Designed miniproteins, single chains. Designs and how they scored, part 37

Each design is a single chain, and the fold is of that chain. pLDDT is the mean over its residues in the fold that is shown.

## One batch from the design tools (miniprotein)

Design m1269
Fold by ESMFold2-Fast:
Structure m1269 (fold): chain A 113 residues (1-113)
Amino acid sequence: MSKEEIERLETEQTRRVLQALVDSLIEYLTKLAQENPELKEYLEQLIEVLQQLLALAAQADGDLLTRMTQLVLEVGDRVQEAAKQSVEEAKKEIEKIIEELQREIAKLQEEIA
């Protein structure tokens, strides 16, 4: 196996891990929206932004995929903490997460281009 083939396989494996993390987070957010209808609109918007991040992963190298993975993990942690708060505090935190994630996606798009 060539060095190029090894690097390709490692990148593909990292993409599969990122896909699994995003799928797991979307499943969690979907359940959270079902349990908290007042957060549904905010959580659905966050799911759309996560799907946009995942679409960029098809064009991303290993370093960018690592950054994307860290962003997904951070989003998951922040939503879990926000869900423990009042509905109004959870809404504010989710809106902030969405805005920050959209900003990071814009930076990733520039680095991929």
Scores: mean pLDDT 86

Design m1270
Fold by ESMFold2-Fast:
Structure m1270 (fold): chain A 86 residues (1-86)
Amino acid sequence: DELKKKIEEARNKYFQLLVDRQKEIEKQYPNAGKAIRALLGYRRGDEEAKREYEKLQKENPQAVQAAKDAIDTAENYYKKELEKIK
């Protein structure tokens, strides 16, 4: 199924963009990777990730903001790629 392959490619590019963004923000904020994982888990309803997110927000709000920006950038890219497949 060609459509499934295109969706998988878009998802792989989304994941790669998120990883690349994580590495860039980790240069300034070493805990940025934890912030990305915590925020993604929190958005999925993971209570442990929510607690980690709240802790990071208190300890390093700038790293959490950078994580939000990185995730939103990657999600916007993924949405645009999916629209091209239609």
Scores: mean pLDDT 79

Design m1271
Fold by ESMFold2-Fast:
Structure m1271 (fold): chain A 72 residues (1-72)
Amino acid sequence: MEPLSAEQQQEIAAGLPKVREIIDALADPETAARWFAQAKQLIDDKYPGKLTDEQRELLALQATAARAVAAA
C-alpha cells in the first residue's frame, strides 16, 4: 500500500544490469531482443499509457530473463 522508498527503487534499478547479463548469458542476442520486444508490446497492450518508461523496461527485462532461465 505504501509506495516503494527511493532506496528500494534504487536497489531494483541497480539489479537491471545483472538481469541483462543473465539474459545475455542464457539467450542469444537475437532471441533476447525478440522476447524483450514481445514483452514490451504485451505490457503496452495491457497497461496503455499507465507505466513509466523505467517500469516498462524493468517489467520487460524481468519477463525476458524469466523466459531465458526457463528455456535454459
Scores: mean pLDDT 71

Design m1272
Fold by ESMFold2-Fast:
Structure m1272 (fold): chain A 59 residues (1-59)
Amino acid sequence: SMAAEERARELVEEGLRRVKAGGSVMELDHAGVRAVTVAGASAEVAERLGREGLEEAGV
């Protein structure tokens, strides 16, 4: 659903901020997948949002 995708995107964006501060890329991807699972969206959506966010952040 759109709400689930929005929640997943918010968590990915939060993770991206942490990665820029010295966090782990793997932790960001894992968080995105978990967010989609909890929200009821597909793992592909979380993976896509994570990749797009990482590319946008230049990480």
Scores: mean pLDDT 60

Design m1273
Fold by ESMFold2-Fast:
Structure m1273 (fold): chain A 90 residues (1-90)
Amino acid sequence: MEEERRKAIMDSYGITEEELEEFRKTVERALDLVRQGKRDEAIKLFEEAAEKYKDKNPVLADFMRGLAAALEKDEETAIRTLENALRSLK
């Protein structure tokens, strides 16, 4: 059923399988950075990713900007947001 969920997300948002995998890896890396106390680096990671995808996939870029904004609130919100995002991508 993971394959059907991934396909539904890809079809709904025009996200390629490669872009979805890159997004998942970005979320995993950001979560690791936040857990290390490097929340500012995690925010920058999503901002840079959003800039990369702004022309190729604006919807994916908007999701990444939303995650960056959520990470700016506090560490607990950042961890919870990233864990929820990662769970949704698995």
Scores: mean pLDDT 75

Design m1274
Fold by ESMFold2-Fast:
Structure m1274 (fold): chain A 67 residues (1-67)
Amino acid sequence: SEIVEELKKAIEEADSFEELAELVRKTHPSLKPLVDRYLDFLRRMEKAGVSPEELEEAREAFIKSLA
């Protein structure tokens, strides 16, 4: 889907969690609650000191869920 490809690109291009949230709000407002939950999850994992590999796995799982 073109919409999914745009969202994936926004995730890759965003420099911060706030930028990603704003991009999703403008392009795919129906997905905002899901993205907000994902960002909160990532912040919790980072605060817990998980490895870079675990953070990458979480990001990949989210992108896969968009398909």
Scores: mean pLDDT 69

Design m1275
Fold by ESMFold2-Fast:
Structure m1275 (fold): chain A 81 residues (1-81)
Amino acid sequence: SMREKEEQEEKLYELAKKTAEELFKKALDETSLKQTAEYLKQMRKDFVEGSKMGMSKKFGELAKEIDERAKRLEEEYKKLE
């Protein structure tokens, strides 16, 4: 049913959001700027591609939030170069 699909999407959304937060936390613990940039690039690619596959609006919103967050961290690390 539509309700069961929405509940499954909500669980996937929560898992994806949690995974993104852990990846951001891990990136901040890295000492290498290059390694951090690669983690952020891969994470954005994975979530953006999922959103473009016709997943719910929530995944599109999450992908946008992740991209903006990743860009902000990249800018902060780039200032250290």
Scores: mean pLDDT 66

Design m1276
Fold by ESMFold2-Fast:
Structure m1276 (fold): chain A 82 residues (1-82)
Amino acid sequence: MEEEERRKRAESLLERTQAFIDQLKAAADQGTLEQKERFYRAGVEAAENTAEKASLYDPEVAEKAQALRDEMQARLDEVRAA
């Protein structure tokens, strides 16, 4: 029972983080290079925080959050290289 609750909590956290990151991506697509850097940096921080919290509940969900962090970091690096 508690393990299922922890997993569902981690999955819920990941889903909310994904929705937030999707909003940041949409805003970044319409923004300047400075705004893109700000939004992608916020995405990295949100995903990293979620990965840390999820690691206490479900390592698989934590890995998925880490993949989101890596995606946002790649977008941030691309903006910084421009």
Scores: mean pLDDT 84

Design m1277
Fold by ESMFold2-Fast:
Structure m1277 (fold): chain A 70 residues (1-70)
Amino acid sequence: MSPEEVAALLRELARATPDGGGRAALGAQADAASKGMSQEELLARLRRALEQSVDDPGTRAALAAAIEAL
């Protein structure tokens, strides 16, 4: 995927996410993707964010869905 396609996908997943923390996390990753981050670098960031989201099941679910979709 191009950075623009990845950013668009993450923004779409953010819009579909009912959890505010999950939406914010996906929005931040979409912004990183739109700045030209590679898909590999973005996947590494998503996995790290998932590891850091131990106390927020909504954010974890959103990040896991993004990793699966990429």
Scores: mean pLDDT 78

Design m1278
Fold by ESMFold2-Fast:
Structure m1278 (fold): chain A 94 residues (1-94)
Amino acid sequence: SKVDELVDKVVDLINALTLAYEYKEKGDFEKADKYIEEARKLGDQALSLIDDPELKAEFRKVLDEMIEAVKNGDKEKFLEARDKLYELIKKIRE
């Protein structure tokens, strides 16, 4: 279903940003940037699957917060944004 495709894209995106964060912590900025780019592409694909303007805006906001947290090495904000994305996909699956 479109919902299952959206959920799969969001899970892949969270995994990509998690890898980006881990590589940034290790000082591997080249791999971190690669996974940030992958997450942006997955995010654009996920946004294209969201018809509800409010959910689309919330998703974009949380995605941007998560990417910013990765770039800044802010673990607390990274985990907060990740949890918000998981809660958003739970709402979408209902």
Scores: mean pLDDT 86

Design m1279
Fold by ESMFold2-Fast:
Structure m1279 (fold): chain A 69 residues (1-69)
Amino acid sequence: RQAFVGELAERIAAIAAKAKETAPEEAARIGDRMQELLTAAMSGAVSEEEARAGLDEIEAEVERALRAA
């Protein structure tokens, strides 16, 4: 569990950095969504698989924004 939380936190930091470069106005919204996902995973509201899938979706959204810019 600790290794999983660390993995998620590192991915969140990387995605947040990319979002700030691509769409700084969206960076706060994306950051809030990732923090909600991390909190839900830590509280057991979502499974580890659901948390990873949610983060993959957010990362894909950031990648689409980058390609559109």
Scores: mean pLDDT 76

Design m1280
Fold by ESMFold2-Fast:
Structure m1280 (fold): chain A 74 residues (1-74)
Amino acid sequence: MEELKERLLELFLETYRQLEANADDPEARQAIMDRFQAEVERLYREMRAAGASPAEIAEVTKEVAREVEEEARA
């Protein structure tokens, strides 16, 4: 689970960096967001395959979102 949580955090941070790098290109930003949504769904499927419950996935997602928000504030 921790490894999947780490991959989810890396995905969020990488997506944030890509969106910043493409601030002037709305089509590129949309493509980045489409890729992000597909990869999040893939990671959720891997978490479920590893035995995680929907509640555990929700908790991990909240924790990742909190860490990303703290990084953005720092």
Scores: mean pLDDT 80

Design m1281
Fold by ESMFold2-Fast:
Structure m1281 (fold): chain A 88 residues (1-88)
Amino acid sequence: MVYKPSHLAALSPEKAEELIEADKAADEALQKRDYEAAVAAYKKALAILEEVPEKTPELLLIEKITKNNLASTLEIMGKEEEAEEVLK
């Protein structure tokens, strides 16, 4: 498990579970080389994080990691412009 429970404390238990599920879905999609499904899962994770008005430093780090993973997946798909936009 990449996330410690304390790192997700600013999220409701339901939103923390959705974030974990989205991360797992992205990993499973990447294993299947379903890059479109991986992109959708990472975007869902980012949408959950964007709903948190006051992010902890830990949530900000998770957001940066998720953006990097999304950008890398978009680059694999040849979508370099979209990848650059995600990292801004």
Scores: mean pLDDT 78

Design m1282
Fold by ESMFold2-Fast:
Structure m1282 (fold): chain A 91 residues (1-91)
Amino acid sequence: MKEELAKKTGELGYQAAREIMLNLGASEEEAEKSGEIVGEFMYKLSLKSTVESTQKALELLKQALEKAKEGDSEGGLKLMKEAAKVLAEGA
């Protein structure tokens, strides 16, 4: 259960970071690498966090991805930073 939540948090972090980088004019390869780094970070941080904090971060990352897909990279990044804070506080 906890690992499944962490994997989903990592996947959303990957997708949100990739979309933000593409919006900022990065290449597909640059966006992919940035997504991999952020996704891995969010996944590992979630494994060390509480289930409650991971669930809250998951909701924030879903919103971050939606903002990024709408072209609001600043809003997406702000929500992604909040997700990381929630996970760090729960660790």
Scores: mean pLDDT 85

Design m1283
Fold by ESMFold2-Fast:
Structure m1283 (fold): chain A 83 residues (1-83)
Amino acid sequence: EEIEKKINEAVEKFLEEARKLAREQGLSDRAIEAAIGWARGVYDAIKPYLIKKKPSDEELEKFRQDLVDFALTVARLLESWAA
């Protein structure tokens, strides 16, 4: 499925962007990887809806922002719980 491959490749790039931003913010690798795992789980749960929608590049860019923001929010939350 061409659209599924496109979405999978995009999501992996978005998660790597989130890792980079979280490291730049000084968050721990433990919190970052846990947050990335949670974000990947959310992606797996919504993936059938994304495939059905067949998102445009603009819609995929909005999804990138939402996914990155979600991962960063979770990483910060986990970091606060570890303090």
Scores: mean pLDDT 82

Design m1284
Fold by ESMFold2-Fast:
Structure m1284 (fold): chain A 75 residues (1-75)
Amino acid sequence: SEEQRKLLEEVAKAAKKHFEEMVKALSKGVQEDVRTIRETGSEEEAARALAGAMLMEKSAGDKKVKEMLEKLLKE
């Protein structure tokens, strides 16, 4: 949906600015995958991957991820 696309873009923008804070909220395995994308790909690809992972974890009911997104998106 357009709403989800818009949200992904907003979270990706926050992920570019707050990469280290946001990535630490994810599981160790997901952190490693996102960091690998940043080292081997582009910062844009890494930010998008981090944003997608954050939104998936929020949808799965992760309270820590939800609280972090609410904090950073209101900044």
Scores: mean pLDDT 81

Design m1285
Fold by ESMFold2-Fast:
Structure m1285 (fold): chain A 66 residues (1-66)
Amino acid sequence: SINDVKAEVIKATEKLADELGLSEGQKKTVVTYARNVVDQSSDAPPAVIKRDALTLAKNLADTILS
């Protein structure tokens, strides 16, 4: 379900933020962004939504660290 995809994306994004050493504020920003990508992806298959949300979250985290 979309709720399962959202939960997996949130968990993976939180782990990514922790591993990259992001601050609590930066972690919240990246997790919120990933969650919003899932919520706005109504027309895509679940596997594509998860992939795209995680890719965009990682890109945002990399941008914050650059």
Scores: mean pLDDT 83

Design m1286
Fold by ESMFold2-Fast:
Structure m1286 (fold): chain A 102 residues (1-102)
Amino acid sequence: MLSRLELAIKYLKEAVESLKKEEYEKAREYVKKFLSLSDLSEEIKGLIANGFGSVEDERYEDALIFLEAALELLEKENAPEEIIKEIREMVEIVKKKVEEKS
């Protein structure tokens, strides 16, 4: 059985894979599960939630702003490296979508 942190990271990885497949509703549900298990500040949780809401609405520039702000705070607060890595991957995926729509 996975620890709470390992289970949270598993859901975050599943969210990133769903995001790569453009399965945005599925990605959002996995992010909700990740956030419910994560011992992150409410500010970081809000930024991640707003970032994914913006992706679902195809507002990629707004999503990028929220997710980059979340990444900066995660790095500043020395969050687990696996969480930082997965959020960084989400930033790169969203950044590519912004570039494709420009």
Scores: mean pLDDT 84

Design m1287
Fold by ESMFold2-Fast:
Structure m1287 (fold): chain A 88 residues (1-88)
Amino acid sequence: MAAREQRRLEIFQRVSELLQSHPDIEEAVGAVLEYLEELYEEAKKNNDLDTLLTIIEVLDLLTLVVPDPALRERAAARREEIKKELGL
């Protein structure tokens, strides 16, 4: 249980760091999407469902808070792709 909770917190912490480290929100969201892509490939390779579900949570959050409609659409599309792959 601790390892799963720790991973989820680490992912959200990194996302927060990326969002705060970039002065431009579009650049910040781009950095988050790149990070999530790296996590997705690693989680898929390791059959890590917990990390995949956390990626979906972060993508869902981005669809609610990002002002750029193109970036929101990119986050939403990736969320739906991952959900479909997981049978959700």
Scores: mean pLDDT 80

Design m1288
Fold by ESMFold2-Fast:
Structure m1288 (fold): chain A 69 residues (1-69)
Amino acid sequence: SEEIKKLEEEAKKATESFSEGVIEMDRRYYENLGIYDEEKIREIEESIRAAFSALMDRLLEKEKAKLAA
């Protein structure tokens, strides 16, 4: 339905906005401190993106179930 498609689009935008915002703040913080552990930074970024995606998928399924009822 249109409602479900709109919900999926908003969920995707929210996930991207939140995860990238956190990653950008962390990168600036580490750079300002002279921390250049690229491997560790990469692991943190991957974990942040994965965590937000998993959370949003879980929330989206619950909301889709409500709209389908």
Scores: mean pLDDT 73

Design m1289
Fold by ESMFold2-Fast:
Structure m1289 (fold): chain A 71 residues (1-71)
Amino acid sequence: MPLSPREQAVVAEIQRLLDEHGMMGLTQEALREIARRFGVSVETVRELLYQLSVEQVKEEYEKKLKKLEEE
């Protein structure tokens, strides 16, 4: 899906929080702060998070299959 440079920056910030703090770092206050910083709506941040989570579930499934093969 083609993302604007602003939406790509929002996705990068969400990914950074996931990498540093996991899902617990994605509080409603954190999403509001991202929305405020990048000048987008909180709904836009939630939609981008949903799209990222779908891709991440696919990647995690592939990682789990690979780990099972490495035993």
Scores: mean pLDDT 71

Design m1290
Fold by ESMFold2-Fast:
Structure m1290 (fold): chain A 120 residues (1-120)
Amino acid sequence: ELEKNPKDGELYKKKVKELVEERKYEEAVKAFEKMKKAGVKPDREMYYNLIKALIGLKKYEEAVKEFEEMKKEGIKPDAEMYALLGVALYELGKEEEAKEYYKKALELDPSYEGVKTDLK
């Protein structure tokens, strides 16, 4: 069913990462969608870059939805992903859920000071 070359997945992963680093967030989202249509399954790093791009576009509801899809695929979030989702939830007015996710980020990486610095 997945007849796509494994090399296509690495090329999409690299392209999405490069587009996010260049702050070309709309192009990063399109590259991710093209990858899914090509039958490539995203990994955690691909989802991280997609969520980061969606947050950069202020598409917070879509960022939360993609995080939920990642969890349904059995991919475990890391501290940075919980912190990114915390930002999205906070911007959506879900302040208590955002605080819980920031706490999870700090529990996974106690040295992650970014959340403590930016939350007022």
Scores: mean pLDDT 78

Design m1291
Fold by ESMFold2-Fast:
Structure m1291 (fold): chain A 67 residues (1-67)
Amino acid sequence: MEVELSPEQLEELEEQGRLIEEGKVSREEELEAFVRLAELVDPGKGLETLLEKAKEAGDELAVKVVE
């Protein structure tokens, strides 16, 4: 799959990943980072996939952030 990210977007993703692993971001911020990743990787379909997974998990916060 083609993932075309600018150098600035790559740096933001690496920083967000690091903060998530360190537990320094809120769950809402973590979910927002996943939404941005889904939009960058597969605009339109990535968000649908995240929404389905959030609904299957019963994670109401994730559903709200993805919508």
Scores: mean pLDDT 67

Design m1292
Fold by ESMFold2-Fast:
Structure m1292 (fold): chain A 116 residues (1-116)
Amino acid sequence: SLEELKERAIEVAEKFIELLEGHDPTLAEQVRRLVEALRKATDPEEIAELMVSLLRLFIYALQRATDPELKEQLIELLKEFVEIAREFISTLPPDSPVAQRLRAAIEEAEKAIEEL
């Protein structure tokens, strides 16, 4: 369901926050603010826009990470978030502009994983 996908997305994002708190506290705070917004969001298009923003921050975190163990953990969480985002796209209207933005963000995430 939409609510279950949103809850799964929040759970993964909270794991990103925990990993980032020791390495990039500013980025952890940015993710935390988006998670807070996501908890309050009820409109599917708003949820999708917040998922796009989260994907972009996660890609940025991965690109900035220098520690191999942190990179591996970030890659695994990013893969999990991408799967949730792909499932979420299936709940949106096919011609939705936000669905297109979410697909683009997923492609950017997959490319970032491959370039490491």
Scores: mean pLDDT 87

Design m1293
Fold by ESMFold2-Fast:
Parts: structure tokens; sequence; C-alpha cells
Structure m1293 (fold): chain A 98 residues (1-98)
């Protein structure tokens, strides 16, 4: 359980780093995409997925603190899914902003 807790803590920290990187990219692509309706639509979807990823990361930390490793794993997986979706929308927005 201590080994598993350390692994889950590391996974959460990795996802926090990914979220921060995508939030920085969102700011950069957001500036480039201003006034492009298609890019703005992709950016809006990216923002929603990043917000959901943030919420699931928070839930994962709370579950880990409570010793609920199964819920922590579930929330980590949901955070990963939303991070992946945000990245895909940001990639599309970046292409449209050019």
Amino acid sequence: TEEEKKRLEAEIRFLEGQLEALEQLLEQVGEAGRGNPEAEQQLAQARQHLEQARQYIEKAREALKAGDLESAKKYIEQARQHIAQAGAHLERAARLAR
C-alpha cells in the first residue's frame, strides 16, 4: 500500500505537470486564435476539458488522502482522459490559428 500510494502520488504529480503545460499552451494559442471562430470553438472545448481534468486531479488527491486507492485510480484515469481531449482540441486550435 505504501508503494502503491507513492506510485499514485507520482502519477498525480505528472498529471499536474501536464495540466500546467497545457494551460500555458492554451494561453499562447488563445492569443494567436483571437477572432477566428473555429479556433475559438476548439479553445472553448480545451478549456472545459482542462477544468474537468483539474477537478479530477483534486478528487484523486482527496481519495489518496482518505486511503481510497481504487477511487484515486479512477479519478487519475478520468483526469488523463480529459488532459488527452484538451491536448487534441489545442492542437486543432493551433492549426486553425495559423
Scores: mean pLDDT 89

Design m1294
Fold by ESMFold2-Fast:
Structure m1294 (fold): chain A 100 residues (1-100)
Amino acid sequence: SMMDRRREALRELDRAGREARARLEELIKQYGNTKEVVLEVARWLLERVLEIVRRHLPELEAQVRAMAEETLARLEAAKTVEEADRILNEGLMRILMLVL
């Protein structure tokens, strides 16, 4: 059912978010808390999010792709790590609200 597909997508998105957090912590430990580290993790996470949405909620793929691309463009334009972190969190929240 659509409800079951949505629940499965949300579980996989939660797992991807936890993996992204672990990757971010490791990269910060190695390279410091930089915008480039946030952007690297964001690219990985948003590609993973698109794969999850395509598998479980293909009807939302186009919208999520547009949101992911806009988030990445804003991240690349960000001047500080604090701005990049805010942009990533806002983009991810918008995608989660669409999937809910």
Scores: mean pLDDT 89

Design m1295
Fold by ESMFold2-Fast:
Structure m1295 (fold): chain A 97 residues (1-97)
Amino acid sequence: MDQAKRETLANSLEGIRGVTEDSAKLASEEEAKEAIEEMERLVREALEAAKRSVEEGTRMLARAGRYAKDFADKVGDSSGASAVAILMAGAEFMTSL
């Protein structure tokens, strides 16, 4: 395992958090908080599953992407990037394995 793979994963996860946090600023306090916590749980579960099966991790990331899209639709068009960021970060994580 080289340091470059760990840096790629860390950058991908940081990207997800950044986009999610920006989306939360456009939503109501309670709704934003719940969405962030749920998205973090879904991503964490996807990353855990990916250690055992890349296919399972990918399916879970797809579910997280749907959740992010539903949240983005609720807070407005500017948040659509959240769903894309989650899916891209998942793809980068799979590549870094």
Scores: mean pLDDT 57

Design m1296
Fold by ESMFold2-Fast:
Structure m1296 (fold): chain A 62 residues (1-62)
Amino acid sequence: EEELKELEESVKELEKKYNYVFVGKTEIEAPDGKKFIVYQFVENKSKEELEKAIEILKKSKL
């Protein structure tokens, strides 16, 4: 729980500092039964690169 909270805060900080665009989130279950939430972001470098990244993410279902 503490680790998840720390990760969520780090992700939000990265979004603000490094101009990442939030695309989606997925829940991943570890072999030991622990659940992790993975936040997917793309760096806002250019519109073309962003569109490409979104297309790849949609295809991978991540």
Scores: mean pLDDT 62

Design m1297
Fold by ESMFold2-Fast:
Structure m1297 (fold): chain A 74 residues (1-74)
Amino acid sequence: SAAVEAILALAEEAIAALRAGDHLRAEQLFVQIYSRIAHHGLEADPAIRAALRRLAEEARRAGDFSLATAAEQA
């Protein structure tokens, strides 16, 4: 769906921000991801679950443990 594709694109942008050291941008992008997941009722979508796990792993690697925990709990 277009909603899933948009959320996955935001997750890739958040990962790119983490890799660039821009933790603030990654956290702002996560707020958008979380809002869109909630708005579209996509909490159980397998592609979104996989993207959130990957975002959490990249956040841990970057040292953003706050974002990692938030992504794991989303």
Scores: mean pLDDT 89

Design m1298
Fold by ESMFold2-Fast:
Structure m1298 (fold): chain A 91 residues (1-91)
Amino acid sequence: MTAVVTITYADGRVETVTIEGPSAATVEAMARMLIWEAMRYEGADVRVEFRGPAAASRAMAEGLARLGESLGYEASVRQEGDTTVLELRRR
């Protein structure tokens, strides 16, 4: 499974990280850590694109949306073709 994480900082800098793993659990754990650091320490906006089985991708996106909401972020989850997209935006 693959997750592409795009981090947009308040100053306009953009960083993209590709996470690849053998399972949804591995990809979620790695994405969760990266997203937590970006949101907690940088106050950055985050976009995640999940590629893999639709149900697993949706479950991961929803779990990470809850994490973002717990940190005061607005979260949205949508499908773009074969990709599940999570957007986390600072309130």
Scores: mean pLDDT 83

Design m1299
Fold by ESMFold2-Fast:
Structure m1299 (fold): chain A 66 residues (1-66)
Amino acid sequence: GGKRSGEAAAEAGAAGDPAAAASAGHQMYLTSKTEEGKEAGLKAAEAGRAGDAAAFAQYGRLSYLT
């Protein structure tokens, strides 16, 4: 479910692994049931690819909560 993917994305972002963060964020987008969760997942994936751990953690948490 989207919550598991969001949790994995947040953990990857906190660990500072951009490739793992981008992958987790993409899964979060695919598994989210809400539009807000999908948008947060896409933004998390983008931040993860860019290596922005703080933004990734923020968007990952938003997707996890929705």
Scores: mean pLDDT 65

Design m1300
Fold by ESMFold2-Fast:
Structure m1300 (fold): chain A 117 residues (1-117)
Amino acid sequence: SSEAEEHLRKGIDILENGTGKDALLEAIRHFSLAVLLSPTVEEAYKLAWEVAQSPTYPELGYAVAYAAYKKYPDSEELKKLLKETEDRVLNGPGSKELLEEGKKIVDENLKEIEKKK
């Protein structure tokens, strides 16, 4: 959808021009909205996978994979991507605190989408 494309664009802009925790959390918000507004599991997986390939912010990769999996919980490929991105945060330079904050943003976004048509 055009709304999903707009959130994807905003997320990219924030990562390009922003730094630090606030930029990361705003990027998580926009990328997770782009995923949650994706009409198919294929589109959600593609976006989540592409974001997860970035080595700079492992918490962003996790949050986007988490959003995709919450929307499509029967997807084995998304379940695998979620575990791979979680392992990257927990065993790498990622912050466990930022992972939890990102997860909360995704849960809030999902709840808002479910209430708005």
Scores: mean pLDDT 83

Design m1301
Fold by ESMFold2-Fast:
Structure m1301 (fold): chain A 67 residues (1-67)
Amino acid sequence: SRERFLEALERAIEKVRAGDSEGAIAAAAEALGYETDPERRRLLLRAISKAAAGDSEGAIELLEEAR
């Protein structure tokens, strides 16, 4: 569902902004489970990588692009 995807994506962005990298990765992985578009899936995987590396700005940029 697009609605479930957007809900998980918004949670991922909120978690990154809160400094919760583990929560952000979990929410982005959930969004990935709802997404079938290969380009958006690639953006989410890159966002997970950025969040894991502590690059909050890069993670948010990629998550916003995946909308």
Scores: mean pLDDT 86

Design m1302
Fold by ESMFold2-Fast:
Structure m1302 (fold): chain A 70 residues (1-70)
Amino acid sequence: MIDEEELAAQREKARAYLAENATPEMQALLEEAIDTQIEGMKALAAGERAKAEELLARYRELVAEIDALE
């Protein structure tokens, strides 16, 4: 089972780190990537493979955007 409370706690830790170390633009992209990964894990847990694959594709797009950000 996906522990939603633990995922939320990890997301808050990531936000705290990003707030200190990243620009608002980079933080927004990183937060969207984290949220997309969490939603993908939830879709897998629910047996929604097609949705999980779509969310994983979106996560890869966001990682590429972050890598391209100067």
Scores: mean pLDDT 74

Design m1303
Fold by ESMFold2-Fast:
Structure m1303 (fold): chain A 62 residues (1-62)
Amino acid sequence: SEIDKVRQELIRVEAELGLLQMKLWVLEKSNAPSSQIQQVQEQVAQLEQQAAALRAKLQALK
């Protein structure tokens, strides 16, 4: 079903987001260059937007 497909994609996106958030934490704690931190922050923001869109779609498909 469409609901199952969207749920599966949300699980994938949230897993990727978790890995990037861990990477961001490590970079911040190691005082990595601001350019690297910014790049990972942009990737996190993109995935957060995808997760929000998928959650909204799930609510609409109820």
Scores: mean pLDDT 86

